# Designed miniproteins, single chains, continued (5): the designs that were tried, part 79

Each design is a single chain, and the fold is of that chain. pLDDT is the mean over its residues in the fold that is shown.

## One batch from the design tools (miniprotein)

Design m18735
Fold by ESMFold2-Fast:
Structure m18735 (fold): chain A 79 residues (1-79)
Amino acid sequence: DPQQAAQQVRDEGDRLARALEAGDRDAAKRHLVRLASILQDSLDDDTATAFLQQLARAVGAGDAAGVRQVVDQAVQTIL
């Protein structure tokens, strides 16, 4: 269900962004892993890999706004 997958991406993306804003690197890693699983199940391999590379870059930079932007793009791609 694309709508359910999109909602899960939004929920885990928001949790990831909040963990970064809080400086909670362990929580950010857990939410990134969950988000990666949802994206891999919902998108083709190349598209999932591209979004995961963008998310990893944003997480590495502590960029919560960048995480939200990538999540919004992934949601639009799933729908």
Scores: mean pLDDT 87

Design m18736
Fold by ESMFold2-Fast:
Structure m18736 (fold): chain A 89 residues (1-89)
Amino acid sequence: SARVAAVTAVVQQVVARDTWSRDQAISFVRQVGALLGVPQSVLNAVINQIRQRDTLSRAQTLGYMRRVARAAPDAALGAAAVAVIDAAQ
């Protein structure tokens, strides 16, 4: 799937560094949310949790991306995205 390949590219960016700024982590979760068609209400809830931090670890960033991927309306697409994220941890 082209969408799963795009999620894989985002994951590869995240694993390139040990830490991410708040704004960079928000950008990654927004990209995953857009690729998977995640409802804005779910995406906003995850972004609000990230906004409580100045920086995030790689593991924390992947964890928030995983939460967004689990909320994908297409369950098969969401499961495939979660598998890619889990393989990077």
Scores: mean pLDDT 90

Design m18737
Fold by ESMFold2-Fast:
Structure m18737 (fold): chain A 72 residues (1-72)
Amino acid sequence: SDEANLERAVAIIKELQTKYGLTPEQIRELMEEYRKLSLAEVVKKYGPDMTLKIGKLAALPEEVIDEALARL
């Protein structure tokens, strides 16, 4: 459901904020790089954990991601 997807997006974003100190704007930039760069380049630049979390976030509907980022 959209609500379950929203809760999942919020959880991932909070992990990125608490573990790596990323702002919502930095998370948007990272997602843009994830969509443009090869997986190997993203892993090299940001590491496997951050890449995995961004990949999970990028798999969610864009509207859900936008709503989750707007709440934080």
Scores: mean pLDDT 85

Design m18738
Fold by ESMFold2-Fast:
Structure m18738 (fold): chain A 113 residues (1-113)
Amino acid sequence: SVQAEIDRLLQAALEKARQALKYAEQGDIEKGSRLLTQAQFLVLTAKSIGYMNNVPIDEKLLLEVYQAILEAEKKILENAEKNGSYTDDQIATTKKNIDSIEAKIKELQEKIA
């Protein structure tokens, strides 16, 4: 079913985000960032499939995925700042991305409540 495919993609995104956090915690910013990009692509794909097929997304699962992405992004930023691997522009862009994810989390929390 389309619903099962959406849920599968979101579960895969969650797993990728959790792996991204694990690598970021180990200081592997390159691998963490790559996994986080994959997680975000899976979320975008799930949303697109839902929209095209008029199938609702599991908002609680989506919230869990965004929370995992946020934790990974924050840890990537923290370690990238500490090791000097990011430029000022990359730091600014990452902070903007974090703000965007936090806004999405807040909207979902208000909708689920």
Scores: mean pLDDT 90

Design m18739
Fold by ESMFold2-Fast:
Structure m18739 (fold): chain A 92 residues (1-92)
Amino acid sequence: MAVPDELAQGLEDVGRAISLLPTDPEKALQILDDMIRRLGVSPGAAERLRSILQEAIERLANTTDQKERNQILREAFDRLRRVLREWQRERE
């Protein structure tokens, strides 16, 4: 069940996953999956979260410019936060 503290922890998990994405994408995916299971995220929201992270991994693999890499990470973080907030609203 999502409570305010659990959602706050989920947002921290998303931040940790994003920070690890350039160096350890496998660990980033594990953090996301652990968060999805712990919070009981719906299947639809879970698929969206995994898709966003996977897209970011693929974009980073094809991008060498640091400015563009930082933009990809920021966009992925914002999109992941939006999905979690939308999911939380559905549980209100």
Scores: mean pLDDT 81

Design m18740
Fold by ESMFold2-Fast:
Structure m18740 (fold): chain A 81 residues (1-81)
Amino acid sequence: LQKEIDLGIARIALGVAKTHEPENPTEEDIRLLARAAKLAVRAGDKELAREAAELAREYAKKLGKVSPETQKLIDEAEKWL
């Protein structure tokens, strides 16, 4: 049950971030993706986790700079892979 919930949330979060504003991502989009990656890892979906973590990294590069809190979420998501 928990794995199914985590996967559902991760998929929705990834979809929202991918379609919201991929050329002008917000820091909230990046945080959403980093959390989605962690949920996907916990649920055992390494491919979904990798996609979410990679997109979070890409969005962070596009934004140029992020808060230390957001950077920590990205770093943690990558470590969970």
Scores: mean pLDDT 78

Design m18741
Fold by ESMFold2-Fast:
Structure m18741 (fold): chain A 93 residues (1-93)
Amino acid sequence: MDPEELEAEIKLGMARLLLGVAKLLQSKGIDPTPLLERAVDIVEEVLRNYPQFAAEALAVLQDVRALLARLADPDAALVARVDALIARAQALL
């Protein structure tokens, strides 16, 4: 793996870590939205710079979308952004 591909894997790992913490916060009744937004920012950057990681990015985005669906009042702008990024990742496959 070249250094750029390693950077993409590290960034996706960070997004997965943020998603894990977001799931923990939701289980405690704490709003996970700020962590989900940060994870989505990272995944969007990976899709922009490393489209070859579309499959891995799609998996993270699908997990984010599932967590948003479990919220009583999910941020509509974030939901729309995640759905658009899922479509983009699928188009790259």
Scores: mean pLDDT 87

Design m18742
Fold by ESMFold2-Fast:
Structure m18742 (fold): chain A 88 residues (1-88)
Amino acid sequence: VSEEEFNEHVSKLGAELVKMAKELGFDNLVEAIEEALLRLGKAQSREEAQALVGKIFQELMNAKSLEEAEEIFKRIKEMLEELKKLLS
């Protein structure tokens, strides 16, 4: 996969997650992931949630393949879907 194809695919996946965050009532994806981590008990504090979000984005930026990026996006999507169930 070319660098341009990788970046385009990552951008499309990111846009899908941003859309999900907005549908849940959040202004941005970072806030949605932080809230999901807190409400799902995966983070004990806002500071920990913020650090975990930073780690997730670092993993995404360091992904060496589309397959690795897709697995990271899948984990984020699953967290947002679980959050949606809690907010409904």
Scores: mean pLDDT 81

Design m18743
Fold by ESMFold2-Fast:
Structure m18743 (fold): chain A 97 residues (1-97)
Amino acid sequence: EQVERDIAYAELLLTAVRDIGRILDIEDPEEQEKAVDETAERLYRLAKEHGLSLEEVIDAVRTAAGIVVAIDNFSPETRERAEKVAERVIEKLRELA
């Protein structure tokens, strides 16, 4: 991979980590779903801008969920919630593709 693509992937990954972390803090299910949709749209736009594939975006989202879990000292509750949020974001990404 070119350095520019590596930097773009890192930006995508960090964006996913930030957004998944924020979604986990949302208590209202309707607002959480809006945040999932916003996150998927943001990641899809970023991927298109930098020529990243859907597969690369999905990998970044799953990796980001793992990072969020690690930041919360591998909490089982955070793992379950982060994995569910990641799969919801991935579903929206597949709909946008």
Scores: mean pLDDT 84

Design m18744
Fold by ESMFold2-Fast:
Structure m18744 (fold): chain A 60 residues (1-60)
Amino acid sequence: DEIRRRAAAQAAHLRATGAPPLEVDLSGKKVTEEQRRLIEALVEAGVARLVSDDYEVVPD
């Protein structure tokens, strides 16, 4: 999955730079299916934290 590969690359970069986990606030936002999958993969990798899950998923 290309999205998982992209997320792994971003996670590796964040870990290498010592950056703190990204805080992602999507309250009231519209995100594409691709963006949602990327965010979920980053959260699963432990380099992002979703502040709110109150968002709409829209087609790409």
Scores: mean pLDDT 73

Design m18745
Fold by ESMFold2-Fast:
Structure m18745 (fold): chain A 55 residues (1-55)
Amino acid sequence: SAAAALQAQRQRAMDIIISTPKDDSQAIATFQNIIATTSDQDIIDIAQRALALIQ
């Protein structure tokens, strides 16, 4: 279902965010790429919150 596909996409994005060390020099680029490549507002919100914690 579309809902299941969206949940899988959210889990993938969250996994990337959680597995990326906040002191990683590429963390900003990684989170910005997630924001740029998704249209899902929940994923964008999570990535923006993560980005705010390291900027």
Scores: mean pLDDT 77

Design m18746
Fold by ESMFold2-Fast:
Order: sequence, then structure tokens, then C-alpha cells
Structure m18746 (fold): chain A 64 residues (1-64)
Amino acid sequence: SLPIESIVLLARSLGVSEEVIEQIRAAPSAEEALDILRAEMEEKGDKKGLASVEQMEMNLPVIE
């Protein structure tokens, strides 16, 4: 499975706040961590960030 730390690195590259990064780290699963990041990208209107989140979601089943 995709580790939460990879999602944190993506979140940092997309310029999200430390508060949101801590929420991502506290998520009980990679899926919930991606949901938090997606919501933040939607709130910001960051279409490139949303595309990056979708790319990670598509790769979750094959990263075993």
C-alpha cells in the first residue's frame, strides 16, 4: 500500500499548510489521507493538485 509519508511529501510540494499536513499524518489510512488532501485542493481550486491526488489513488491498488 502507498505509505502516508508519500502523501505528506505530495502535500508539501502542493503548498498545503502544516496544519493540514498534520491532519494527513493523523489519518488512519492512506485513502483517508488522500481524501484530506483532495478536499484541500478542491477548496483551493488547485486543478493540478487534484490531478496529482487522482494519480496517487489510481496507483494505490498496484503499489503492493
Scores: mean pLDDT 76

Design m18747
Fold by ESMFold2-Fast:
Structure m18747 (fold): chain A 71 residues (1-71)
Amino acid sequence: SRADLKAQLRKLTLEGAELTAKVMLLTMKIQDAEKNNAPQSVIDELRAKKDEELEKLDAITQQEQALLQQL
């Protein structure tokens, strides 16, 4: 039903917001690490974690777009 689609969309929107917050925190941590001349291995690990969260966010965005086309 339309109500079920809207409920699913709201759930995905909340998950997307949480992932966006994680990406922002990782971006800040990378900037701080670079500014403080942290070891390259630490910076690389933070970038890898950010990329993983961005991939999850992209998947959520694609699911939201698919649901919106059904509304």
Scores: mean pLDDT 89

Design m18748
Fold by ESMFold2-Fast:
Structure m18748 (fold): chain A 115 residues (1-115)
Amino acid sequence: SMEQELRRRMSVLSALWTVGQGAVWYYLKTKGVEAAKQEMIRELNDVIDRLNDLQARFTLSPVVRAKMDQLIALLQQARNRLQTETPSEEELEQMLAQLDAAFKAFIQALDDEIA
């Protein structure tokens, strides 16, 4: 199904997001919060672009599309916040954790829809 193919592509995107999180964490510990913020903005832009590309390629069910729209909106909100303020180290780590949870929740929702 299209949902199964989307799930496979989301697994690849999840792996890329994990690498991106590692880059943000590396910059946070070696270059400081401003450098980590700029790296996070770059990673968020990449993930948002990839999700928009997937949404354009697949004719998704209304339920899956709505959940994908919610994920994209959360990622865009995080990016926009980072563009207007510099978080503390703790706030940036909290944002990473929240976005990671949202990404995993979307993958779980896809698994539930496919089952």
Scores: mean pLDDT 84

Design m18749
Fold by ESMFold2-Fast:
Parts: structure tokens; C-alpha cells; sequence
Structure m18749 (fold): chain A 81 residues (1-81)
């Protein structure tokens, strides 16, 4: 599953290099949200920003943050449609 593999990659990068990784993490999240989850570029960026916001809150799993950010972005898209 490309999504599961990419989320594992993001988790490993995040743990090893938090500062350098924020840029890489944002780019990777935008790519996954667009290509795997089918979000628009704007919604994918919003989802990536929300994931990073939740990351700063602390103590959540990568999968949990990814799903929460995705749900929020999709709710925004549905409201705009």
C-alpha cells in the first residue's frame, strides 16, 4: 500500500531530523494527499498544514494525525462544493 509505506517514511524522517524534516514532511504530505487521497492542491496543502499543527500538539501517532488532517480537509472541500 503506497500510503502506508509513505506514512512510515514520513515517521522515520520526522524522528531523525525534526527541523530539516518540516519542509520535506509538508512536501510529502501534499503529494500523498493529492495523489493517493485525491485532494485538490489547495485541500492537500491545508491537510499538510493541519498535520503539522497536530504534530506540534504532540503525542499522537502519525496515522492518527494523517487521518484527522484528511478528514478536516475533506470536510472543507465538501462545504465548498
Amino acid sequence: DPLEKRLQELKEIQEKNREENERSLRAGLVHIYQTVEGLSPEAAQAAADEFIRLLNKGNQSVEERFAAALARARAVEARLA
Scores: mean pLDDT 76

Design m18750
Fold by ESMFold2-Fast:
Structure m18750 (fold): chain A 64 residues (1-64)
Amino acid sequence: SMSRLAELERRLAELQEQLAADPNDADVLREFKAVTLERMRLLGSEPEFIERVRAVFDELLALG
């Protein structure tokens, strides 16, 4: 829904500010991953592109 998309985009902006303050916050990065992937699904992004973005987040989370 459009209201859900707006909610996700607002949450992404908040999470981006939190990551800018603490780039190593794994909990914030995990939520950023979840919100980004949900937004991509709602926008009808290609499944292969969604999986590529998921892999990038998983790599970043593994670099701790």
Scores: mean pLDDT 86

Design m18751
Fold by ESMFold2-Fast:
Structure m18751 (fold): chain A 108 residues (1-108)
Amino acid sequence: MKKILILGYGGSGKTTLALELAKKYPDAILILTHPSSVTEELKELAKEVIVVPIDSINLDEKKLEKVIEEYKPDLIIEVRLEGEPFLEKVKKLAEKYNIPYETVVTPR
């Protein structure tokens, strides 16, 4: 079962990406960092949605590491707008745990 951890600032497009992933991979477990990212449509389409509260403005590296250890995601996706920080911390943790890391940049 594919587990996908989705991270990003509010308004970065992570809700849209989560919906697209749920439609494409209906057997996937989606791990989101904020309750506001969970819509009724997402609950209907996704097999399972897990919410782990992580502040995307002040990314707690230790809290993110605990989430990775507990859930063991198969893929980490960071959704960001052009110029947003924190890429390096997420990428470093993905490399440390040998988890595939992808970034999605949302141009407006």
Scores: mean pLDDT 73

Design m18752
Fold by ESMFold2-Fast:
Structure m18752 (fold): chain A 57 residues (1-57)
Amino acid sequence: APIPQFLIDLLVKQAGSCDVLINALKNDQIPPSLQSLLAPGSPKLPDLLKQVEAACP
């Protein structure tokens, strides 16, 4: 399922930047700030990474 745009915006804000978020997801590492935003049924890390890269420049 696609991640809502507002959640991607929140994830970037929580990580501090797109680069930090993308690097963490590429290494299969979820920062503590992002763990609090992951709800049951969240997409797998590869799907999350793809959507973040599409939403972040």
Scores: mean pLDDT 66

Design m18753
Fold by ESMFold2-Fast:
Structure m18753 (fold): chain A 85 residues (1-85)
Amino acid sequence: ALDELVKLLTEFGKAIRAKDYETALKLAEEALRVAEKIEDKQLARTLLGLLRVDLEYVLEKEKNPEIRKRIEELIKRIEEKIAEL
């Protein structure tokens, strides 16, 4: 689970740098699902917190309203997941 989450976060960073937001959003959704399986809940919260910060940074730079809406919805889901862990 941890190795899978780290791989997903690495691929997410690559997708963001490539401006491939469709792939980035799919990878972030998979990261949320994998985070629930991590036994170290504090580490899971930390890694999801890093994902949230990266998404907030992209949101500050993105002008497309459809992509912005998807990022905002995903940030909200990450915050809810962190609270549940």
Scores: mean pLDDT 81

Design m18754
Fold by ESMFold2-Fast:
Order: structure tokens, then sequence, then C-alpha cells
Structure m18754 (fold): chain A 78 residues (1-78)
């Protein structure tokens, strides 16, 4: 399960233009979060937005649109 979530999040982030190394780091964090807390779409979206803004320096609006795509990718992988 964790590997599926990690792969889905990673692919969605890379397709959105996030650099591969950063996408892997964020995807690993999301997979760990879902493993510990269960899949909560709002929590995953918020965590992804925070990571993109804080680590990538992207604006919150752009980060939120990408986070929605990550949530959708994980939902399809489950």
Amino acid sequence: MKEKIREAAYKALVEAGVPEDLARQIADAIATLVESEGFDPELVERATVTALVHLAGWDPEKAREIAKKVVEAIEKAL
C-alpha cells in the first residue's frame, strides 16, 4: 500500500513540474502520513501544499491545484 501511494504521488508531482528529487521527498512524506493517519484527502492536500510552498517556493494557489491532483492520483491508486 505505501509503495502504491508513494508512486502515485511521485508521478503526479513530476507531471506537475516538481523536480524529481523534491517530488520523491514529498511523495515519501505523503506515503508515511497516509500509513500512520489513514487516507484523509484534506490532510494530504494541506501537507502537500505546505511542502510545495516551503521546499519548492511555489505560491499557495499553484501548490493547491497540484495538491488536488496528488489527492486524485492517490484515490485512484487505492
Scores: mean pLDDT 82

Design m18755
Fold by ESMFold2-Fast:
Structure m18755 (fold): chain A 62 residues (1-62)
Amino acid sequence: IDEQEINIALVYMYVGIGKILASNGDIEGAIESLEKAIKYAEENNLPQEVIDEVRKELEKAK
C-alpha cells in the first residue's frame, strides 16, 4: 500500500472531525482540527490539491 494514500486518509480524518465539530457549534475545535490536517499534509509533502481542499474547509469553518 502506498504511504502517500495512508497520509491522505489521515488528513481527511482530521477534516471529518473538523466538519463534525463545526456542525456541533465548536468552531474553535473545528479550526484546530483543520489546522492539524494542513500541518500534517505539509509535513508529509502531500499534493497541493489536498492542502488547498483542507484550506477551503478551514475558510468555511470560520
Scores: mean pLDDT 81

Design m18756
Fold by ESMFold2-Fast:
Structure m18756 (fold): chain A 80 residues (1-80)
Amino acid sequence: DEKVKELVRRLITLANLLFGKNVPESVAEEADPNEKVVDWLKSLFPDVDDAQLLDITRLAVPSATPDTTLRELAEGYKPP
């Protein structure tokens, strides 16, 4: 789903900026839309605390929880 891929590319860019990492945006092509956002981000940024990953997720969708999936996040995301 292009909407999910666009959202995960934006999350990767934001996380790279905030955590000083360089995870390639091409990883968005491998994202499972049914995976929890925090679990997916943890696989890409294993050294980052889960609370910080949830905070980044909440920058996109403030109502996000640790159980929110990439699909659910994409459905709730409103670009500026």
Scores: mean pLDDT 78

Design m18757
Fold by ESMFold2-Fast:
Structure m18757 (fold): chain A 93 residues (1-93)
Amino acid sequence: MEATVTVRSVSGNEVTFDVKVGDRTLSLSGTIVSGTLTAGATYTLKELRIEGTRHLVVLAPNGAVVELSKEQFLELSTAIGIEELKAAVDKVF
């Protein structure tokens, strides 16, 4: 499932954004580690990464990387996993 990311605000390297996963929307905040994000712009979630203790999301098309708290990363990864599981179950059954 593709997750759509809409940036709500950017203040320095702090970002707040909404992620639409299936029929739900998650409001998350994080720190921009690399790349640039624009308030009001829409991106897509390209991948989730864990690097040591860091919980990272990579956004398309520009490849911007945002670090989340462990809690917000788990919330996002769980929502994505549930939608992927639903899609897999619907295909098999």
Scores: mean pLDDT 79

Design m18758
Fold by ESMFold2-Fast:
Structure m18758 (fold): chain A 93 residues (1-93)
Amino acid sequence: SRAAFEAELAELAAKHDLGESVETLRRVAAQIWDLVQQGKLEEARALDEKAQMDLILALAKDYGLSEEVLEKIRNAPSAEEARKILLEELEKK
């Protein structure tokens, strides 16, 4: 749901001080919901997954995570799992 997505964005923003990236993702989220309202559910789902994955990869690069970690994130079966990998690696320091 949109509320669950916004809650995840708030959690990421609070944990990692991601104001600019979160604003970008919010704009993409609005576009996704417009696609849903048009009945373009497959396109909305694809855009949502891509946007989340792009954000996660950008954050991993900004934090200087290794190429091995970036590859794990790229190969994750979902944005949710990619986010989990990112957070676990950031907590290791």
Scores: mean pLDDT 73

Design m18759
Fold by ESMFold2-Fast:
Structure m18759 (fold): chain A 99 residues (1-99)
Amino acid sequence: MSREELNVQALATIALMQLYLAEQALKNGDFETAIEYLELAIKTLKRALEEAVSDEQKKYFEEAITNAEKALEAVRQGKADEALKYIEKARDLVSKAIN
């Protein structure tokens, strides 16, 4: 594996962890913590997108960022169930990007 591929996998793994922590915060009613982890996940995913070399991988990260941003907006509106749905979609897309 190239250094770029290893960096993408590391960033994707960090983003999956951040998305998971946002999900757990939402399930506990901690919307402030969920917002912080979603903002961190979006930042990490944007870095993964910059390191991505294939068009397919870039597309998955772009779609994951879009779903994470929709989740963040849903949390800000108090729509926890909608936010959880978008977090699940973002996590699935990140998993597809690195497989």
Scores: mean pLDDT 89

Design m18760
Fold by ESMFold2-Fast:
Structure m18760 (fold): chain A 70 residues (1-70)
Amino acid sequence: METFTLEIESLPDPEYQAALREMLAGLVAAGYLGPEAGEEILRLMEEHPGATLTFTFDADGRLLSVEVRR
């Protein structure tokens, strides 16, 4: 199964959050992520501040799994 993996550190920095939103929008535009995946990533980061999150997506950009490491 073709998958795309993205590792993100959940930092509570407004500049980092702005850059991350722009990066996620670019990944959606490029077809790596589905249109809802960006908001799902941001929600999970908000739920796990200070953690490193590893997201795995299928070939259609749908989130398959998330791994949380503190």
Scores: mean pLDDT 77

Design m18761
Fold by ESMFold2-Fast:
Structure m18761 (fold): chain A 70 residues (1-70)
Amino acid sequence: MDKETLEYVKEQLEKAEKEKTGSPLALKMSQLLLKLLLGEEPTPAAKALEEAIKTGDREKLEEARKLIEE
């Protein structure tokens, strides 16, 4: 994993813990990022999320969100 990806995942996990929203979406995103970090076989949603993180593209992040919500 790239160092930038690891830092991004850490920041997202910290935000999810700090924001006690109980949002199912936030939890699903955190779980997908954690599985990606652990090298588990990526689902289409996880692949889209990884690409969004790698490029910083907001449009790709929205696509990943839609896949996670479905």
Scores: mean pLDDT 63

Design m18762
Fold by ESMFold2-Fast:
Structure m18762 (fold): chain A 65 residues (1-65)
Amino acid sequence: SEEILREVAEKLGVSVSTVREVLRLDSQGVPLSEIAEKLGIPKEKILEALVEIGVRELKEAVEKV
């Protein structure tokens, strides 16, 4: 969802393109530490982005049931 990516990007102070790139690299099995190094963002912040996206996606899925 574009809304979820936008909300997470705003919360973390990064661009939507950055959040999208995090998801792309994670989906390819790239370790969090390598994603952090490639994007110049702390590993803890990358993890926070993935958790926030996952929680929001799960919440949307549950609310549609």
Scores: mean pLDDT 80

Design m18763
Fold by ESMFold2-Fast:
Structure m18763 (fold): chain A 60 residues (1-60)
Amino acid sequence: SDAKEEEERKASFEWMKESIKRYDLVKAKVAEQGLSRDEVMEMLGKMQIELQEELKKKLE
């Protein structure tokens, strides 16, 4: 139904906004704390896994 498509679209849009917000927080932390490339990549990798699992849960 149209309601389901709208709900899925809204969930995807909210996931995208949350992803951007978390990325900006990591970016700010990198600038503030002078994190190494490896520390940044580990943090981004963990964040991406968490975001993907959250998206899967919302779409199932």
Scores: mean pLDDT 78

Design m18764
Fold by ESMFold2-Fast:
Structure m18764 (fold): chain A 91 residues (1-91)
Amino acid sequence: MTWEDLLEAVEREREEILKNSSVDKEKMEKYIEAVREYLKTALEHPEDKELIKEKEKEAREIHLKIVVEIAKEKNNYKEEEVKRAKEIAEK
């Protein structure tokens, strides 16, 4: 995978996330920027394994925070749907 292929994959993931949620675009931009910084570091300083690892970790942490927020929102929404369905059905 080239850095261009990886950025394209990140952009596709971004489009998928944005399609069904009002995800904070600022957080998405920070994630893309962190990935770009990681790739640039890997290309310019391939010998500095520690720096590359640190930049990768930063990008990963931002991505995990976004995924967790989306998962929490989806879970909360599903609970409300279940409650509403229960009230309508009234058994």
Scores: mean pLDDT 66

Design m18765
Fold by ESMFold2-Fast:
Structure m18765 (fold): chain A 78 residues (1-78)
Amino acid sequence: AASIEQEAQGLVTLLRSYGTNTPSSFKYQALDGREYNVKVIKISEQVSEEELINDVASKLKTAIENQSTVLEIEFPIV
């Protein structure tokens, strides 16, 4: 089973793969079989990759603990 950190890294990599064409929302199927409705909040602030991965990992952990299927991710579009 993938760790929360590995899942967060994968999701950040996916978001970066869109470049400037990042969707505002999409469905994400996690490695543990859970399906998430991801909402992307586009921000102009510069955030390090490490900070972004940590934020996504924290939100994934909270969603798992709360049995939530919704993830709101702040993603820098610059």
Scores: mean pLDDT 79

Design m18766
Fold by ESMFold2-Fast:
Structure m18766 (fold): chain A 64 residues (1-64)
Amino acid sequence: SAALEARMEALVREAVAAMLGKSREERQRLVRALADELLAIPGVSLDDVALALQRLAAELAAAE
């Protein structure tokens, strides 16, 4: 649904902001936390999580 997609995009944006200026270990912890949070949302598939994490990696790389 559009609401589910918007929630996932918001979580990715929050994760990118939280990861900026953080160490590699802190970033890895934040990635795991995001993946767990996304998987806990009813209706989110493993494919949805994979796409969200791919977007996270691309946005983080572009922000650096």
Scores: mean pLDDT 84

Design m18767
Fold by ESMFold2-Fast:
Structure m18767 (fold): chain A 74 residues (1-74)
Amino acid sequence: SLEEQLRAEAEQLVEEARRVFDLPPEEAVALGRELIQRLEDILATGQIPEHMIPFIREAIEEIRRILEEALRRQ
């Protein structure tokens, strides 16, 4: 289903974001921004079910937290 595809995509992007801990600062920022932008692009389509919007927004916030944590260690 679309919901299952959106959930899987968001979960994959959050997992990918964990790579920022193993990257140099510039690459960590670039990856984090790319992953956040991909989720924001999904929201911008306006075609996702309303009940999935909070889930996608939480995934964006989780990626931001991961990036901030990685940058604090620099």
Scores: mean pLDDT 86

Design m18768
Fold by ESMFold2-Fast:
Structure m18768 (fold): chain A 80 residues (1-80)
Amino acid sequence: SMAKEAEEELKRLYKKLEEYDPELAKSSHGVGISSAKLRELGEELDGKSLSEAERLQVELDAMRTNAKLLLEEKGLPPPE
């Protein structure tokens, strides 16, 4: 399913970040998408009649963007 594929992709991105910097991957300091930010994003999307799979895709895209910015700042290749 698309939801399962998105979840597996998120896990891959997280593992990639952990390979570069385990402390950074576990950090709550403005890197990646925090659980609070994911919750806010979910609430923002509630009025848009999106399926769970569609919401996961939006979250995945946001995670990819944040991961790219973080890795670029550290001079590392993107996790794609």
Scores: mean pLDDT 56

Design m18769
Fold by ESMFold2-Fast:
Structure m18769 (fold): chain A 64 residues (1-64)
Amino acid sequence: AAGEAAAGARGEANVPVIKLTNELFKAMEKGDKEKYEKYLQEIEERVGPEAAENIKLSIEDFLK
């Protein structure tokens, strides 16, 4: 769809949080800080900052 249809336009495509979480995991594992920040922000937009922080902490704990 058009990227700039209206100021109040909403996202019709619902990107699964699991896909963003997998990308975040890979970025953190690779040490790609730019990708990590991008995907973390997208997760925050989808589920809110508290849930996004919990996901981030889970990945950090797993990677140690």
Scores: mean pLDDT 71

